# Designed miniproteins, single chains: the designs that were tried, part 28

Each design is a single chain, and the fold is of that chain. pLDDT is the mean over its residues in the fold that is shown.

## One batch from the design tools (miniprotein)

Design m1021
Fold by ESMFold2-Fast:
Structure m1021 (fold): chain A 120 residues (1-120)
Amino acid sequence: EAKEYLLNGDYEKAIEILEKIEEKNAESYLLLGAAYLLNGDLEKAIEAFELAANLDPDNAKIWLFLGIAYALKGDYEKAKEYIDKALELDPDNELIKRAKELIEAKDKEGLKELLLEMIK
C-alpha cells in the first residue's frame, strides 16, 4: 500500500496511489502530505496537511506535520505556531517536544529524520 512505498523511498508511487483516493479522510491527506514532503513538494505537502487539519483538528500529529513542513520551507515563525498547537493538544508527546527543539535549532536534517521515524 502507499505507506510501503513511502518506507521504501518510492515517494512518486506513494503520491500516485494517494492522489487516486476519491474520498480522502484525515489519515489519507496526512500520508499524502508526508509523501509530498519527502518528495520535496513543500507547498503541496502544506495544502494536504491543511486539509487533514480541517477534517481532524484535534489530531496533534497533523499540527506536528504542519510545523515540520513550514520549518523545512524556512518559515520558522509559522512552524513554531503549529508546534505550539500540537503541544496544546498533546503536551506530554515526546515526538512533538523533539520537533520543537529541532525547529528552534533550525535543524532541517533532524526534522527530515524525525519525519521518517513518524511515518514508520
Scores: mean pLDDT 86

Design m1022
Fold by ESMFold2-Fast:
Structure m1022 (fold): chain A 65 residues (1-65)
Amino acid sequence: MLEVGDIAEAVEDYVARTPEELTLKKGDIVKVLGIDPENPELVLAESLKTGEVGWVPASVLRKIE
């Protein structure tokens, strides 16, 4: 599972459904900032390319560091 502080890569495109979610393209690198304890399939991530922060499904991310 992903943990706070992990660096991860988007393995597929994800389109934000709300303003609180992050839009990612395959290959984007993110830093995990938080995990929803009631829904651990969602992570709060920061795009290292754009600096945008938002929730994204952990299933679209792969840990790289």
Scores: mean pLDDT 80

Design m1023
Fold by ESMFold2-Fast:
Structure m1023 (fold): chain A 114 residues (1-114)
Amino acid sequence: SALAERAVRLAEEAAELAAELARLARAAGDEEMAAWAAELAVALRGALPALRAATDPEALERAIEALERAIEHLREAIRALEAGDLEAAREHLLRAIEAAGEAIIAVSEAQAAE
């Protein structure tokens, strides 16, 4: 579906941003933030099959909204990290993890009766 294709594209974008944040955090010497961001990238890539298989429009719309929030927080985290604001970068990463979790839960619950 068009919604599933959009959700997959957003999850792929979020995973790419999380991987970039992990690389930048490691370069900045924040190994904990690097590990959290790398784990988020893995979780988002792991959700791609569920997003592709999703047929519930309401679950997909919730996942899309949550992924858009995750992407915005990841972009803000990268910007904060590039500015040397490690505290703001960590806060935005935690918000991105929360939003990505909402997206994954939304489609996983809808697909629980496979």
Scores: mean pLDDT 89

Design m1024
Fold by ESMFold2-Fast:
Structure m1024 (fold): chain A 74 residues (1-74)
Amino acid sequence: SEIEKLAKKAIEALVNGDFETALEYFRQLLAASPPELHEKTKQFIQKGVHYSLTLSKEELEKKLKELLEEFLKE
């Protein structure tokens, strides 16, 4: 699925510290999300960015993986 692919790529970019690439994938993810998922997608993006700014690298990888798995649950 496009949503799963874009979400995974955005998280991978955040883990690697590539904020510009992560933001590009987040924009694509929001555009690909149907209207009923927009709020969930925005919260996913907000949390991912917040974690990348506040957590150590080790904790970041764990929290971003958990965030991705929660986002991909319907």
Scores: mean pLDDT 84

Design m1025
Fold by ESMFold2-Fast:
Structure m1025 (fold): chain A 65 residues (1-65)
Amino acid sequence: TLEILETALKLLEQGDVAGALSALREAIEVDPSLREALEEAIRLLQEGRVDEAKEILRRIIKSLK
């Protein structure tokens, strides 16, 4: 799960929003306990709020380390 989230963050840094959305959906399927936080990040990405979604992802990743 952590590795998938780090990949999603890297994709967002490269401007690949579609790839990041796919990775976040896979992360929810692998670890449903992260659903609420990852759904919030997905909603921000769908609204074009990429920097805010990155901040949420960084916080989730930090909490898992």
Scores: mean pLDDT 82

Design m1026
Fold by ESMFold2-Fast:
Structure m1026 (fold): chain A 65 residues (1-65)
Amino acid sequence: ASKEDQIEDLKEEIKQLEEHIESLEEHLEKYKDIVTDEERKKLEKGIEEVEEKRKKLEEELEKLE
């Protein structure tokens, strides 16, 4: 694929990761009274991992631009 296509794909992935983080945060807030401490910790760790992936993709995007 072209470099422009790679840039567009990375931007789309970053957007999807941001939406995924928001979805996980909304899930935690909506179900906070019924989510166990273990489930909450797993979701929080998941959010951190997604944020790290987003940061990595942002760095890759900078290298391509």
Scores: mean pLDDT 80

Design m1027
Fold by ESMFold2-Fast:
Structure m1027 (fold): chain A 78 residues (1-78)
Amino acid sequence: SMEEEIERLAKEAMEAVEAGDIEKAAESVRRLQELGLVSSPELREKVGEAIRRVLELAVRQGDREMLDAILEAVREAS
């Protein structure tokens, strides 16, 4: 389902942030944002929540390169 795909990508993005894998985190967030653009309003809300969780994790870790890459991925895919 789309909900399962959103949760899978969110988990992959969070694991990539914890591992310091900037490229993987940005790619996973980009895919989340792209799914949100073609989804119902309800699923777009879930995508926004997932991206917010990933951003909060990056902020907590203090990794500015990671945070900047994730924000750029969101902007580029919007």
Scores: mean pLDDT 84

Design m1028
Fold by ESMFold2-Fast:
Structure m1028 (fold): chain A 61 residues (1-61)
Amino acid sequence: SLRDKVLELIALKLRKIGLEFDLELLKKKGGPKEKIEKLEEEIKRLEKEIEELEKEIKKLE
């Protein structure tokens, strides 16, 4: 349903914000490069999922 897709979109956006916060903290603390790269990859994956879900929601409106 449209409602379920909107709730999923909100959940993905909140997760992305959390990961971006974690990434910023790791960078400020000079954390392990491999962990920084993994977070950057996960954020990019979430960005793609958000974009695709936003396109699906727009088609249903």
Scores: mean pLDDT 86

Design m1029
Fold by ESMFold2-Fast:
Structure m1029 (fold): chain A 59 residues (1-59)
Amino acid sequence: NAAIEAAKAAGDAKAAAGDYEGAARAYGLALKEALNAGDVAAAKELRAKFLAARAKALA
């Protein structure tokens, strides 16, 4: 799914730049798209990335 890949790539780029709040938002959107598509494997990966980025943003 191009939308999932684009949002994941955006999250990865923001995390690399130290923008963990932006990364969490992007991963959250990708997670929602993965769940809507029924892509359980992508949803599991994106949930982990979302939670990690959110934890860093809140630190």
Scores: mean pLDDT 82

Design m1030
Fold by ESMFold2-Fast:
Structure m1030 (fold): chain A 63 residues (1-63)
Amino acid sequence: SERAEESERDARLLKRAVIDRDKKAREELGMTEEQVERIRESLARSRETGEGGESFSTKAPAP
């Protein structure tokens, strides 16, 4: 028995469930995968420019 691998398996299952659920939600919203990818790229570029340099930093001004 390997507890670490059990946790990894559980994490993978949860990740699949989250991804699957997220896809359904996006499909219901009528978003295209291409649009989602563009949004992700825009966010990645914003991170590079330092608009949100750290994921742990939650003190960013809320809109």
Scores: mean pLDDT 61

Design m1031
Fold by ESMFold2-Fast:
Structure m1031 (fold): chain A 108 residues (1-108)
Amino acid sequence: SMEEARENMRLAVELILEGATPVNITAAAIHLAAALFEAPDEEEQERLLKEAVVELLSALAGLNPEHVEKLDLETQKKLLLLVLKNDLEGAIRLVEEALGLSRAELRK
């Protein structure tokens, strides 16, 4: 259901924001999988994933949500994987490369 999909995505994001410990990352990955499986269609899966990536990069890297929202779905999937790997520097570099903007510009 949509309610279960949203709840699981919220829990995944909250766990990642608490800290990139092995326990939190494992729990976040399980809730992330549950969110995608509970989503009624591909459009809602895409929406949930994009909203999560925007929130995570805004909170963890200080990136302006407006820039992250411009990225295509495949780039957003790669960003989520980098965040789960605790590779925030790799995530920021991917956004810089994809948009052709410096880190300072991405934070404005």
Scores: mean pLDDT 85

Design m1032
Fold by ESMFold2-Fast:
Structure m1032 (fold): chain A 105 residues (1-105)
Amino acid sequence: GMSEKIIREAEEISRQLLATTDPAEIRKLLDQLVELLRNTTDPKTQRKIADIFIDTAWTIVDSTTDPTILQVVLEGVMEALKVTTDPKIIIQLIGTALRIIGALL
């Protein structure tokens, strides 16, 4: 159904994110994931998209020391925080943001 299509789109964006080291492309792809979160009205589907977003962001942060990429991922996490109300997702996004900030200091 529609939920499966949206989840597959999020998974495809995640695959593209993990295949690139270009900060401009990472920003574009993160913006696309945030837009999927913003435009999805079903809470269960929103949670699955957020889980994909968080897992992808965590994987990028663990795989790089490039401050430009870390800054772009931090900005994406901050944008995701603006479009989510799920406390579990908020806690995970805040944790991810703090970890990135620590890595940039």
Scores: mean pLDDT 87

Design m1033
Fold by ESMFold2-Fast:
Structure m1033 (fold): chain A 100 residues (1-100)
Amino acid sequence: MSVTLATPVVDNATGTVTVTANYSVESGKTYNLRIVYKKVGAGENPEWVFAGSKSNVSGSGSLTVTVSGLTKGETYEFRAEYREAGSGPWVLEDETTVTV
């Protein structure tokens, strides 16, 4: 499976970021895809926050999530992660950072 994050769309006036993960899955395979994020800050790494997911993905397509309520002027890391449908650890496939 391959997943790539498109350039995030930022509305800094509202604290909103839209993130799109584009995926391509091998024939005969199914995966679960998710987007998670965290604030990048000095001192401590906060826990990853769930932004959205798409289950049992096959072929090619996209997952788009919109996260609101982000703090203007802060930087956030977004990750696209996948796992084989139904089990196993999440695999980090792509990441991007964005300043709101």
Scores: mean pLDDT 81

Design m1034
Fold by ESMFold2-Fast:
Structure m1034 (fold): chain A 111 residues (1-111)
Amino acid sequence: MEEAAKEGAEKAYKGAKEGTEEGGREAAKAAKDAALKGKGKDGGLAAQAAASAAGLAAVKEGTPESARAAQEAANGALEGAEESGDKEAELLGGIGAGVGLVGAGAALAAA
């Protein structure tokens, strides 16, 4: 579980850093998969880690493209958490999505 969360976060970070449409799609997929694979609290924590990593990458790159990829990762985290049907996963995924969106906003402001 920790290894899967770490892999999801690394993929989400890389996708947001690249800032391509493919990178954004991979970041969203990584966050959603992290939420679904862990189930419950572990899935929510993995989704939070992935969305947060994408947000951090967007802040570091400071481009509109990286901001968009971080938004896609945040959406993926929330969708995966909601599909899990678990309140803990949904809450943690929502927190991760919020952090990712804050990172995206900061990147847009810096761009």
Scores: mean pLDDT 73

Design m1035
Fold by ESMFold2-Fast:
Structure m1035 (fold): chain A 71 residues (1-71)
Amino acid sequence: SAARGRELYEELFAARHRPVYGDAAPGDPRFPRWAEEVVLEFLADPPAFDPTAPALDLTEEQRRDIAAFLS
């Protein structure tokens, strides 16, 4: 669910996103929007999109929840 995706995002990514987006959060016009399919592809293999990104050990359910929140 999007609500569970929000909790996972805040746990795993929020600290890393704050230096880039400041106080902007998902739902804010300043926060980037992505297609759900793009988010799912990124979360499956983050280093394939950005070599500086760490590999993530996420379940398929967790990836879907985060994608639903960010899209």
Scores: mean pLDDT 62

Design m1036
Fold by ESMFold2-Fast:
Structure m1036 (fold): chain A 67 residues (1-67)
Amino acid sequence: DPEADARPLYEKRIAENPDDAEAWLNLGRVLAAQGRLDEARRYFEKAIELDPDNEEAREQLAWVRAQ
C-alpha cells in the first residue's frame, strides 16, 4: 500500500520540523486517499497556514470540501 508506506515518512518529517508545509500537504493527500477526509482537511489547512502561496494545498482543500 503506497499510501500507508509514505505516511510514516511524512510523520517523521513533521516531528523533526513542524513548519514543513510540504509534509503536512503530503500527509493530507495520504489521508484523503484513505477516505479520512476530515483529517485530510485539517492537514491541508495546516499546509496553507504555513505556506499561503501553495496552490496545490488550496486545490486539495477545495476538493475535500466538495466531497
Scores: mean pLDDT 80

Design m1037
Fold by ESMFold2-Fast:
Structure m1037 (fold): chain A 55 residues (1-55)
Amino acid sequence: SMIDKIIESGKKLADDMLAAGVPAERTLAWLETLLRKEFPEEVAEKVIAELRAAM
């Protein structure tokens, strides 16, 4: 589904940021801001929950 692809991309971005030395809480805060800006609230909330669960 489209949301699964967004989650996959979000996890890839999170992994890249963590590998670059960005702390987990800053990585999540940045991704949350980006997702809320680019996607409808319902989609953003689901993706954010999956990213938090994976980290």
Scores: mean pLDDT 83

Design m1038
Fold by ESMFold2-Fast:
Structure m1038 (fold): chain A 70 residues (1-70)
Amino acid sequence: SAEELLKEAKELLEKAEELRKKAEELKEEAEKLAEEDPEKAKKLELEAEELKGLADIYRGLASILEKKAK
């Protein structure tokens, strides 16, 4: 049903927001470590990029579900 698709879309958007926040935290940590531990900083930047990518995928899926609900 349309209602079930919209609920699933909302859950995906909530998960995307959590992943986005974690990515921001990792990016900030990487910036703080850039001079002291550049290797660890690069690892955190890559992890942040991966989480941002996953958040974008979840937002894309939510958009598809919202379109199908209409």
Scores: mean pLDDT 87

Design m1039
Fold by ESMFold2-Fast:
Structure m1039 (fold): chain A 85 residues (1-85)
Amino acid sequence: MQQTVQNIRQSISDSDVRNSFIFRTGVIDVLTSDTGTTPTPDQIWDALRDPQTVDRIRDRMRSWGMSDDEIDQGVRNADRAVRSR
């Protein structure tokens, strides 16, 4: 658990995605469902580059009651962070 939070902070801590902690939780949830393990920083970056995985994250966020605007902001911030790598 601490390692997953640390990995997310390490991989996305310097981006606007940091402002949306709920979005990070959705990324972890989707990736854990896919891998059955704690996601690594590389798995997080790869997931954010994959449109199908991003769509699954959007669906998860919607199921938690987030608006499409809030989800889109999180996705745009994540895309910006990916492009900076």
Scores: mean pLDDT 65

Design m1040
Fold by ESMFold2-Fast:
Structure m1040 (fold): chain A 72 residues (1-72)
Amino acid sequence: AAARREALALELQRALNAGDHAGAAEALEGLLELADAASRGSLLRLLATEYRKLGDDERAAALEAEAAALSP
């Protein structure tokens, strides 16, 4: 788990530095599968931002709604 999380975090950083929003979304989806409850909301919001940059506003809105539902 730790090695996979570290690899995905590194992939995310590389994608963001390169402006590769599709690669960033893929890495974030992988990180979400490994996320604890405390991290999930932040990762969902970041993933929504990447989907908006890709022009997928419907998916972004669904992810933002999921993140909002996790707020206390």
Scores: mean pLDDT 83

Design m1041
Fold by ESMFold2-Fast:
Structure m1041 (fold): chain A 101 residues (1-101)
Amino acid sequence: MATDYYFKGVEALEKGNYEEAVKYFEEAIKLDPNLAHAYYLLGRAYLKLGQYEKAVEYFEKAISLNPKLAEAYRLMAIAYRKLGQTEKADEYLKKAEEVEK
């Protein structure tokens, strides 16, 4: 089940095994492509790996499925700042505040 891969991904992420977390979350979304939180955690794992473009991609998917994921907007802002896209980072921080209302 997608849930089994999701929890294995969470455990790997908490242990700092970011590459392993990526593999488990990829299997989770393959089985359940609407699992917004799996995309969010996959983005978070890529952010920890310094793969900022991939982090943005997965946070965008998470937000498209659940627009109320305020933390995804904040982490996307961090990823954009790491990419040198400061205007985009500021835009996503503002969106996070609007969602937290």
Scores: mean pLDDT 86

Design m1042
Fold by ESMFold2-Fast:
Structure m1042 (fold): chain A 66 residues (1-66)
Amino acid sequence: MSDEEILKKALEILKNVTSLTQARVVLHEAIELVKDPELQAKLREIYDTAKSVEEAIKGLEELLKE
């Protein structure tokens, strides 16, 4: 599975979660699975800074654009 596929799967799961705690679990799993250290760092930033599920989704969508 590519890093892009991991991010896409994480985004799909995030759209179905109802709490920030669940969103953080999804982000943590994505951090463990991605191989690119720059993507890992960006995911950790989203994990640390997102205050809502919507912010976590926005952060992941931005990573997938570029």
Scores: mean pLDDT 82

Design m1043
Fold by ESMFold2-Fast:
Structure m1043 (fold): chain A 81 residues (1-81)
Amino acid sequence: MAKELGEQGIQLGKTGTDEGAKKAGHLAAEAASQARTVEEAKLALKAGQVAVKSAKTPEGVAAGTAGALSGIGALFDLGGE
């Protein structure tokens, strides 16, 4: 579920590894696509942000950024704006 995907993404991003960041970014995007509540969308955004901070490669940064943007999009969709 979106909440679990977002929480897993945050934990993987916190590992401080580029591989963790890439996986966190991917999970953030997946969590955002499945988000049905503002809180789930916030977790997806947080996972993407943590992924960007942990990334050591352009690919990791791109994955984290995509995840964060997906989370923002979900927030706007669920927030009615």
Scores: mean pLDDT 80

Design m1044
Fold by ESMFold2-Fast:
Structure m1044 (fold): chain A 88 residues (1-88)
Amino acid sequence: DMLKEIKEELKEAIERMDKGELFSREEVEEMQEKALELREAGEELSPEELSLIAMKYLREGRFDEALEIMRELGLSDEQIEALLNAYK
């Protein structure tokens, strides 16, 4: 089951990041692609997985899509503005 493998790999990578492991931009981009694949497949996503997708959208200039995910995460409009300013 490819989706199960992707979900487990992403979970392990997020746990490693949470423990302070440094990831390259390429490794983060791979994690973001995996999180997006899970979302498109209709899988339930963790807040950390949703954050990865929001960061990907911000990097790509897809601000409206990033904003919707940040609202799903329960961020205030002020917190969202601060994050958007970080990607300018």
Scores: mean pLDDT 79

Design m1046
Fold by ESMFold2-Fast:
Parts: sequence; C-alpha cells; structure tokens
Structure m1046 (fold): chain A 80 residues (1-80)
Amino acid sequence: SLEEEIREALEALLREVERARAAGVPPSEIAAMLRAARATLEGLLAQLQAQNAPQSVIDTVREAIATVDRLIAEEEALAA
C-alpha cells in the first residue's frame, strides 16, 4: 500500500541518518539532508490532498513529516 511505501521510505531515511551520524557527517549536513526529505514529503502531502487521498494516507505522511521535523531539531541543536 502507499502507506507502507511511505513507512518504508521513512525507515530507509532513518537508517541513512544513523549511518551518517556513525560516519561522523557534520550535524549541519545531516540537517540539510533531512530538510530535503521534508520538502519531498510536503510535496507528496500536497499531491495527496489534491487527489482527495484516504485520511489514513494523509495521516501517515503527516506523521513522517513530524518525525523528520524532530530529527532536524535534534541535528540543529547538535550543530549549535
């Protein structure tokens, strides 16, 4: 389902962030990566809303955006 595809994409992003942290990538670069992912999710949310997608799919994208926002805040705090 599209919900599972969104969850799988988020899980892949979380694994990429974990690997970047372990490799010593600067927090500012990880935050930039997360902001790019957030922009992609916002674009997807807009498309799904325009297509009158099921609320469960909309909620899944919104939860993914909330998770990414939390990770951005964490990385930006580490960069300060």
Scores: mean pLDDT 89

Design m1047
Fold by ESMFold2-Fast:
Structure m1047 (fold): chain A 70 residues (1-70)
Amino acid sequence: SELEEAAKKALEEAERETLRLYLEGRLTTPDQARARFEELVRRKAEELARKFGISVEEALKLLRETKEKS
C-alpha cells in the first residue's frame, strides 16, 4: 500500500540521515547515532500521521513493524 511504501521510505531516509551525520562527525558515538535515529523516526511518524490522517501512535506502530520485518 502507499502507506507501507511511505513508511519504508521514511525509515530508509532516517537511516541515511543518521549515517550521514555520523560520517560527517556530527554524531561521535554509536549511542548518539541511535538517539538521533530515534528522534528522526519520531519526526517521520508525525509527518506520516499528518499526510495519511492517522494518529502519531498508529504511525509509530507502523514504523516499528516495518523495521522489525526488515
Scores: mean pLDDT 81

Design m1048
Fold by ESMFold2-Fast:
Parts: sequence; structure tokens; C-alpha cells
Structure m1048 (fold): chain A 68 residues (1-68)
Amino acid sequence: MEHARRAAVAIEKARRYLNQGKLDEAEKWIKEAREHLARAQAEGADPQVIADLQKEIDNLEKELKEKR
């Protein structure tokens, strides 16, 4: 599924920007990841893949809030 892959790529970019302290960039990529995840879910991607991606996004959002 292309959208699931795009969500995973966006998650990776968000994580890298968080590690660099670039919080605004990280937030932008977290939003991209959420949009791709929503599209992947709507198009019938594997529920386990959706659950794993959702957990990663939730963890990134929590880390972003702690660093602000």
C-alpha cells in the first residue's frame, strides 16, 4: 500500500527532525504521517500495519509536546 509506505517515511522524517530539535519541521511531518495513515486505512490497508503506524505517530506527538 503506497499510503502506508508514505506514512512510514513521514514518521521517519519526523523522528529525525525531533532528534535535531527542529520541532516545527517534526510537527509538519507528523501531520503528513497522519494524513497518509488515514488514507491507507480508508483504502483497506492491513489493520496490524495501521495499528503499528498509529502507535508510532502517537509516540512522536507525545515526544514533540515534551520538547516544546
Scores: mean pLDDT 83

Design m1049
Fold by ESMFold2-Fast:
Structure m1049 (fold): chain A 75 residues (1-75)
Amino acid sequence: MKEKEEKLKEEAREVMTKAAEYAEIAGRGDLAKQAYDLYQKALEAIDKGDLKSAEEYLKELKKLYEEAKKLAEKA
C-alpha cells in the first residue's frame, strides 16, 4: 500500500507543478491556485487511506493541466 501511496503523491506533485507553470504562463493565477488546491486534497485523501478519492483528485488535476497547457500555448 505504501508503494501505491508514494506513486500517487509523486504523480500528483509532478502534474500540479506543470499545471501551475502553464497557468502562470497563460496569466491564469486562478488555475494555478486550483492546481495547488487539488494537490492538497489528493495528499489529504492519501493520508487518510482514501486512494479512490486521491485518484479522482489526480484525474481532475490532469484535466486542469491539459486546460492550462492549451491556454499557455494560445498566449
Scores: mean pLDDT 82

Design m1050
Fold by ESMFold2-Fast:
Structure m1050 (fold): chain A 67 residues (1-67)
Amino acid sequence: SKMEELLKKFEKVYETEDKELSEELLKELEPLAEKKKDVVLKAERHLTELSKEEMLERFEKLLKFLE
C-alpha cells in the first residue's frame, strides 16, 4: 500500500532526520499536494508542535484525505 510506504518513510524521516528520505517523501507527496494544496499546508504548520505519535496520526489522516 502506498499509504503504508509513505507512513514508514515519514516515521524514518522523523526518527533519523534523513535528508535523502525527506526529499523522496516530498517528491511522492508533490502530485498529491497539487490536488489538496490547502490541506498539505495546514498539516505542515502543526507538525513541528506535535509529538511523534500525534504527528503520525495527522499524517495518516492527511494520506486518507488525499486518496
Scores: mean pLDDT 60

Design m1051
Fold by ESMFold2-Fast:
Structure m1051 (fold): chain A 64 residues (1-64)
Amino acid sequence: MSEEQRLNILKALESPDPVIRAAAIAEIRKLSLEEIEELIKLAEQLGNHEAAKTLREVKEELEK
């Protein structure tokens, strides 16, 4: 996954539109656990704590 693609996913998670957020979550669910962990780290580095929280919730769902 490119850095531009990662940034686009994080931007979509910050969207006020619930449809755009749901689409981003669906794309995240297709990723490997390692790719999700990389997105969590990037979100935290950018100060996007809400995006990081959503990513952790998706990761936990996939680990069950």
Scores: mean pLDDT 81

Design m1052
Fold by ESMFold2-Fast:
Structure m1052 (fold): chain A 56 residues (1-56)
Amino acid sequence: SELEELARRIERTATRLVLAGTPIRSMEEGARLAAEELGISPEEALRIVEEVRSSQ
């Protein structure tokens, strides 16, 4: 689904930031930083990731 694809994009962005040396301590922090890179709301990014994880 479109939400699953967006969630994967958020997760990949957060992973890239960690590999580049950005310390990420929580899902909320990762979603916020990924949202900044992708140009979306941090609250929206966290909601999308949580929704997709709840469906798995």
Scores: mean pLDDT 77

Design m1053
Fold by ESMFold2-Fast:
Structure m1053 (fold): chain A 79 residues (1-79)
Amino acid sequence: SEELLEAEVLAALASMYDAIGKRLAKQGKFDEAIETYEKASELYEQAARLAEGIDPAFAERLRQLSQEVKKKAEELKKK
């Protein structure tokens, strides 16, 4: 389905934002890393919503990924 393809594209984009966030955090750019991780989380959540009615297992994995990048952002906020 087109919705599932869109979910896969958004998940790939979210994964790229997660990688960028990790790089920014390693450079000490914590505010930029936080914003980037939050963007990744939003994209994973959007992908999960698109996948929910078609592939619930995939949607659940995407929500788990969203939660993981949110935790990364929260950890940096404590810095």
Scores: mean pLDDT 89

Design m1054
Fold by ESMFold2-Fast:
Structure m1054 (fold): chain A 62 residues (1-62)
Amino acid sequence: MEEALREAAELLRPVDPEAAERILEAIKQGDLETAARLVEEAARRDGVLGRRILAALSQHQS
């Protein structure tokens, strides 16, 4: 889970560095719920990037 959220933040960094930084900070604080919410919000704003993020999250949900 944490690794998937970090990967999503890295995918966001070139498009939305502020959102990426907020996600990483939430992970650092152990607030995985906030990190997941921020990732979901970013995915909704960009359909192409959103598909990549959701695919990454699915791969790491095991």
Scores: mean pLDDT 74

Design m1055
Fold by ESMFold2-Fast:
Structure m1055 (fold): chain A 70 residues (1-70)
Amino acid sequence: SDEAYRRLFEKFDKDGDGVLDAAELKDFLTALGLNPSDAQVQAIIDRYDTDGDGVLDFDEFKALVEDEGL
C-alpha cells in the first residue's frame, strides 16, 4: 500500500527533505542485503528520476520498489 511505501521512504529520508539522494538510496539498497556500487546507484537514479533532479521523490521511489520487486 502507499502507506507502507511512505513509511519505508521516510525511514531512509534521513534529512527529511522529501527526496532520496544517492547516499540515502545506497543505504536503502544495502539494508536489503545488496552491495551496490556508486555507478549502479547512479544508474538506478537515472532510470527512475523522471524529473531530472538527480534524486528520487516518493512516486519515483515507489515505482523503483514495485518494478524491481523490492
Scores: mean pLDDT 79

Design m1056
Fold by ESMFold2-Fast:
Structure m1056 (fold): chain A 60 residues (1-60)
Amino acid sequence: GPTLEEAKELYKKGEEALKKGDIDTAKKYYIQALAIGIRVLGETDPFTREVAKKAGELLA
């Protein structure tokens, strides 16, 4: 199943896409990282909250 390492790698790829101005790709990676973070760590974990904040900033 999905791992914390996979979630961290997806988050990093989202950050790299955002730095290049690829907003759509960044959103996809952040959403994937968030889904894994919620499943593996729960909604209240610091990593999950940070990813949720980043995803929310791009979706607002």
Scores: mean pLDDT 83

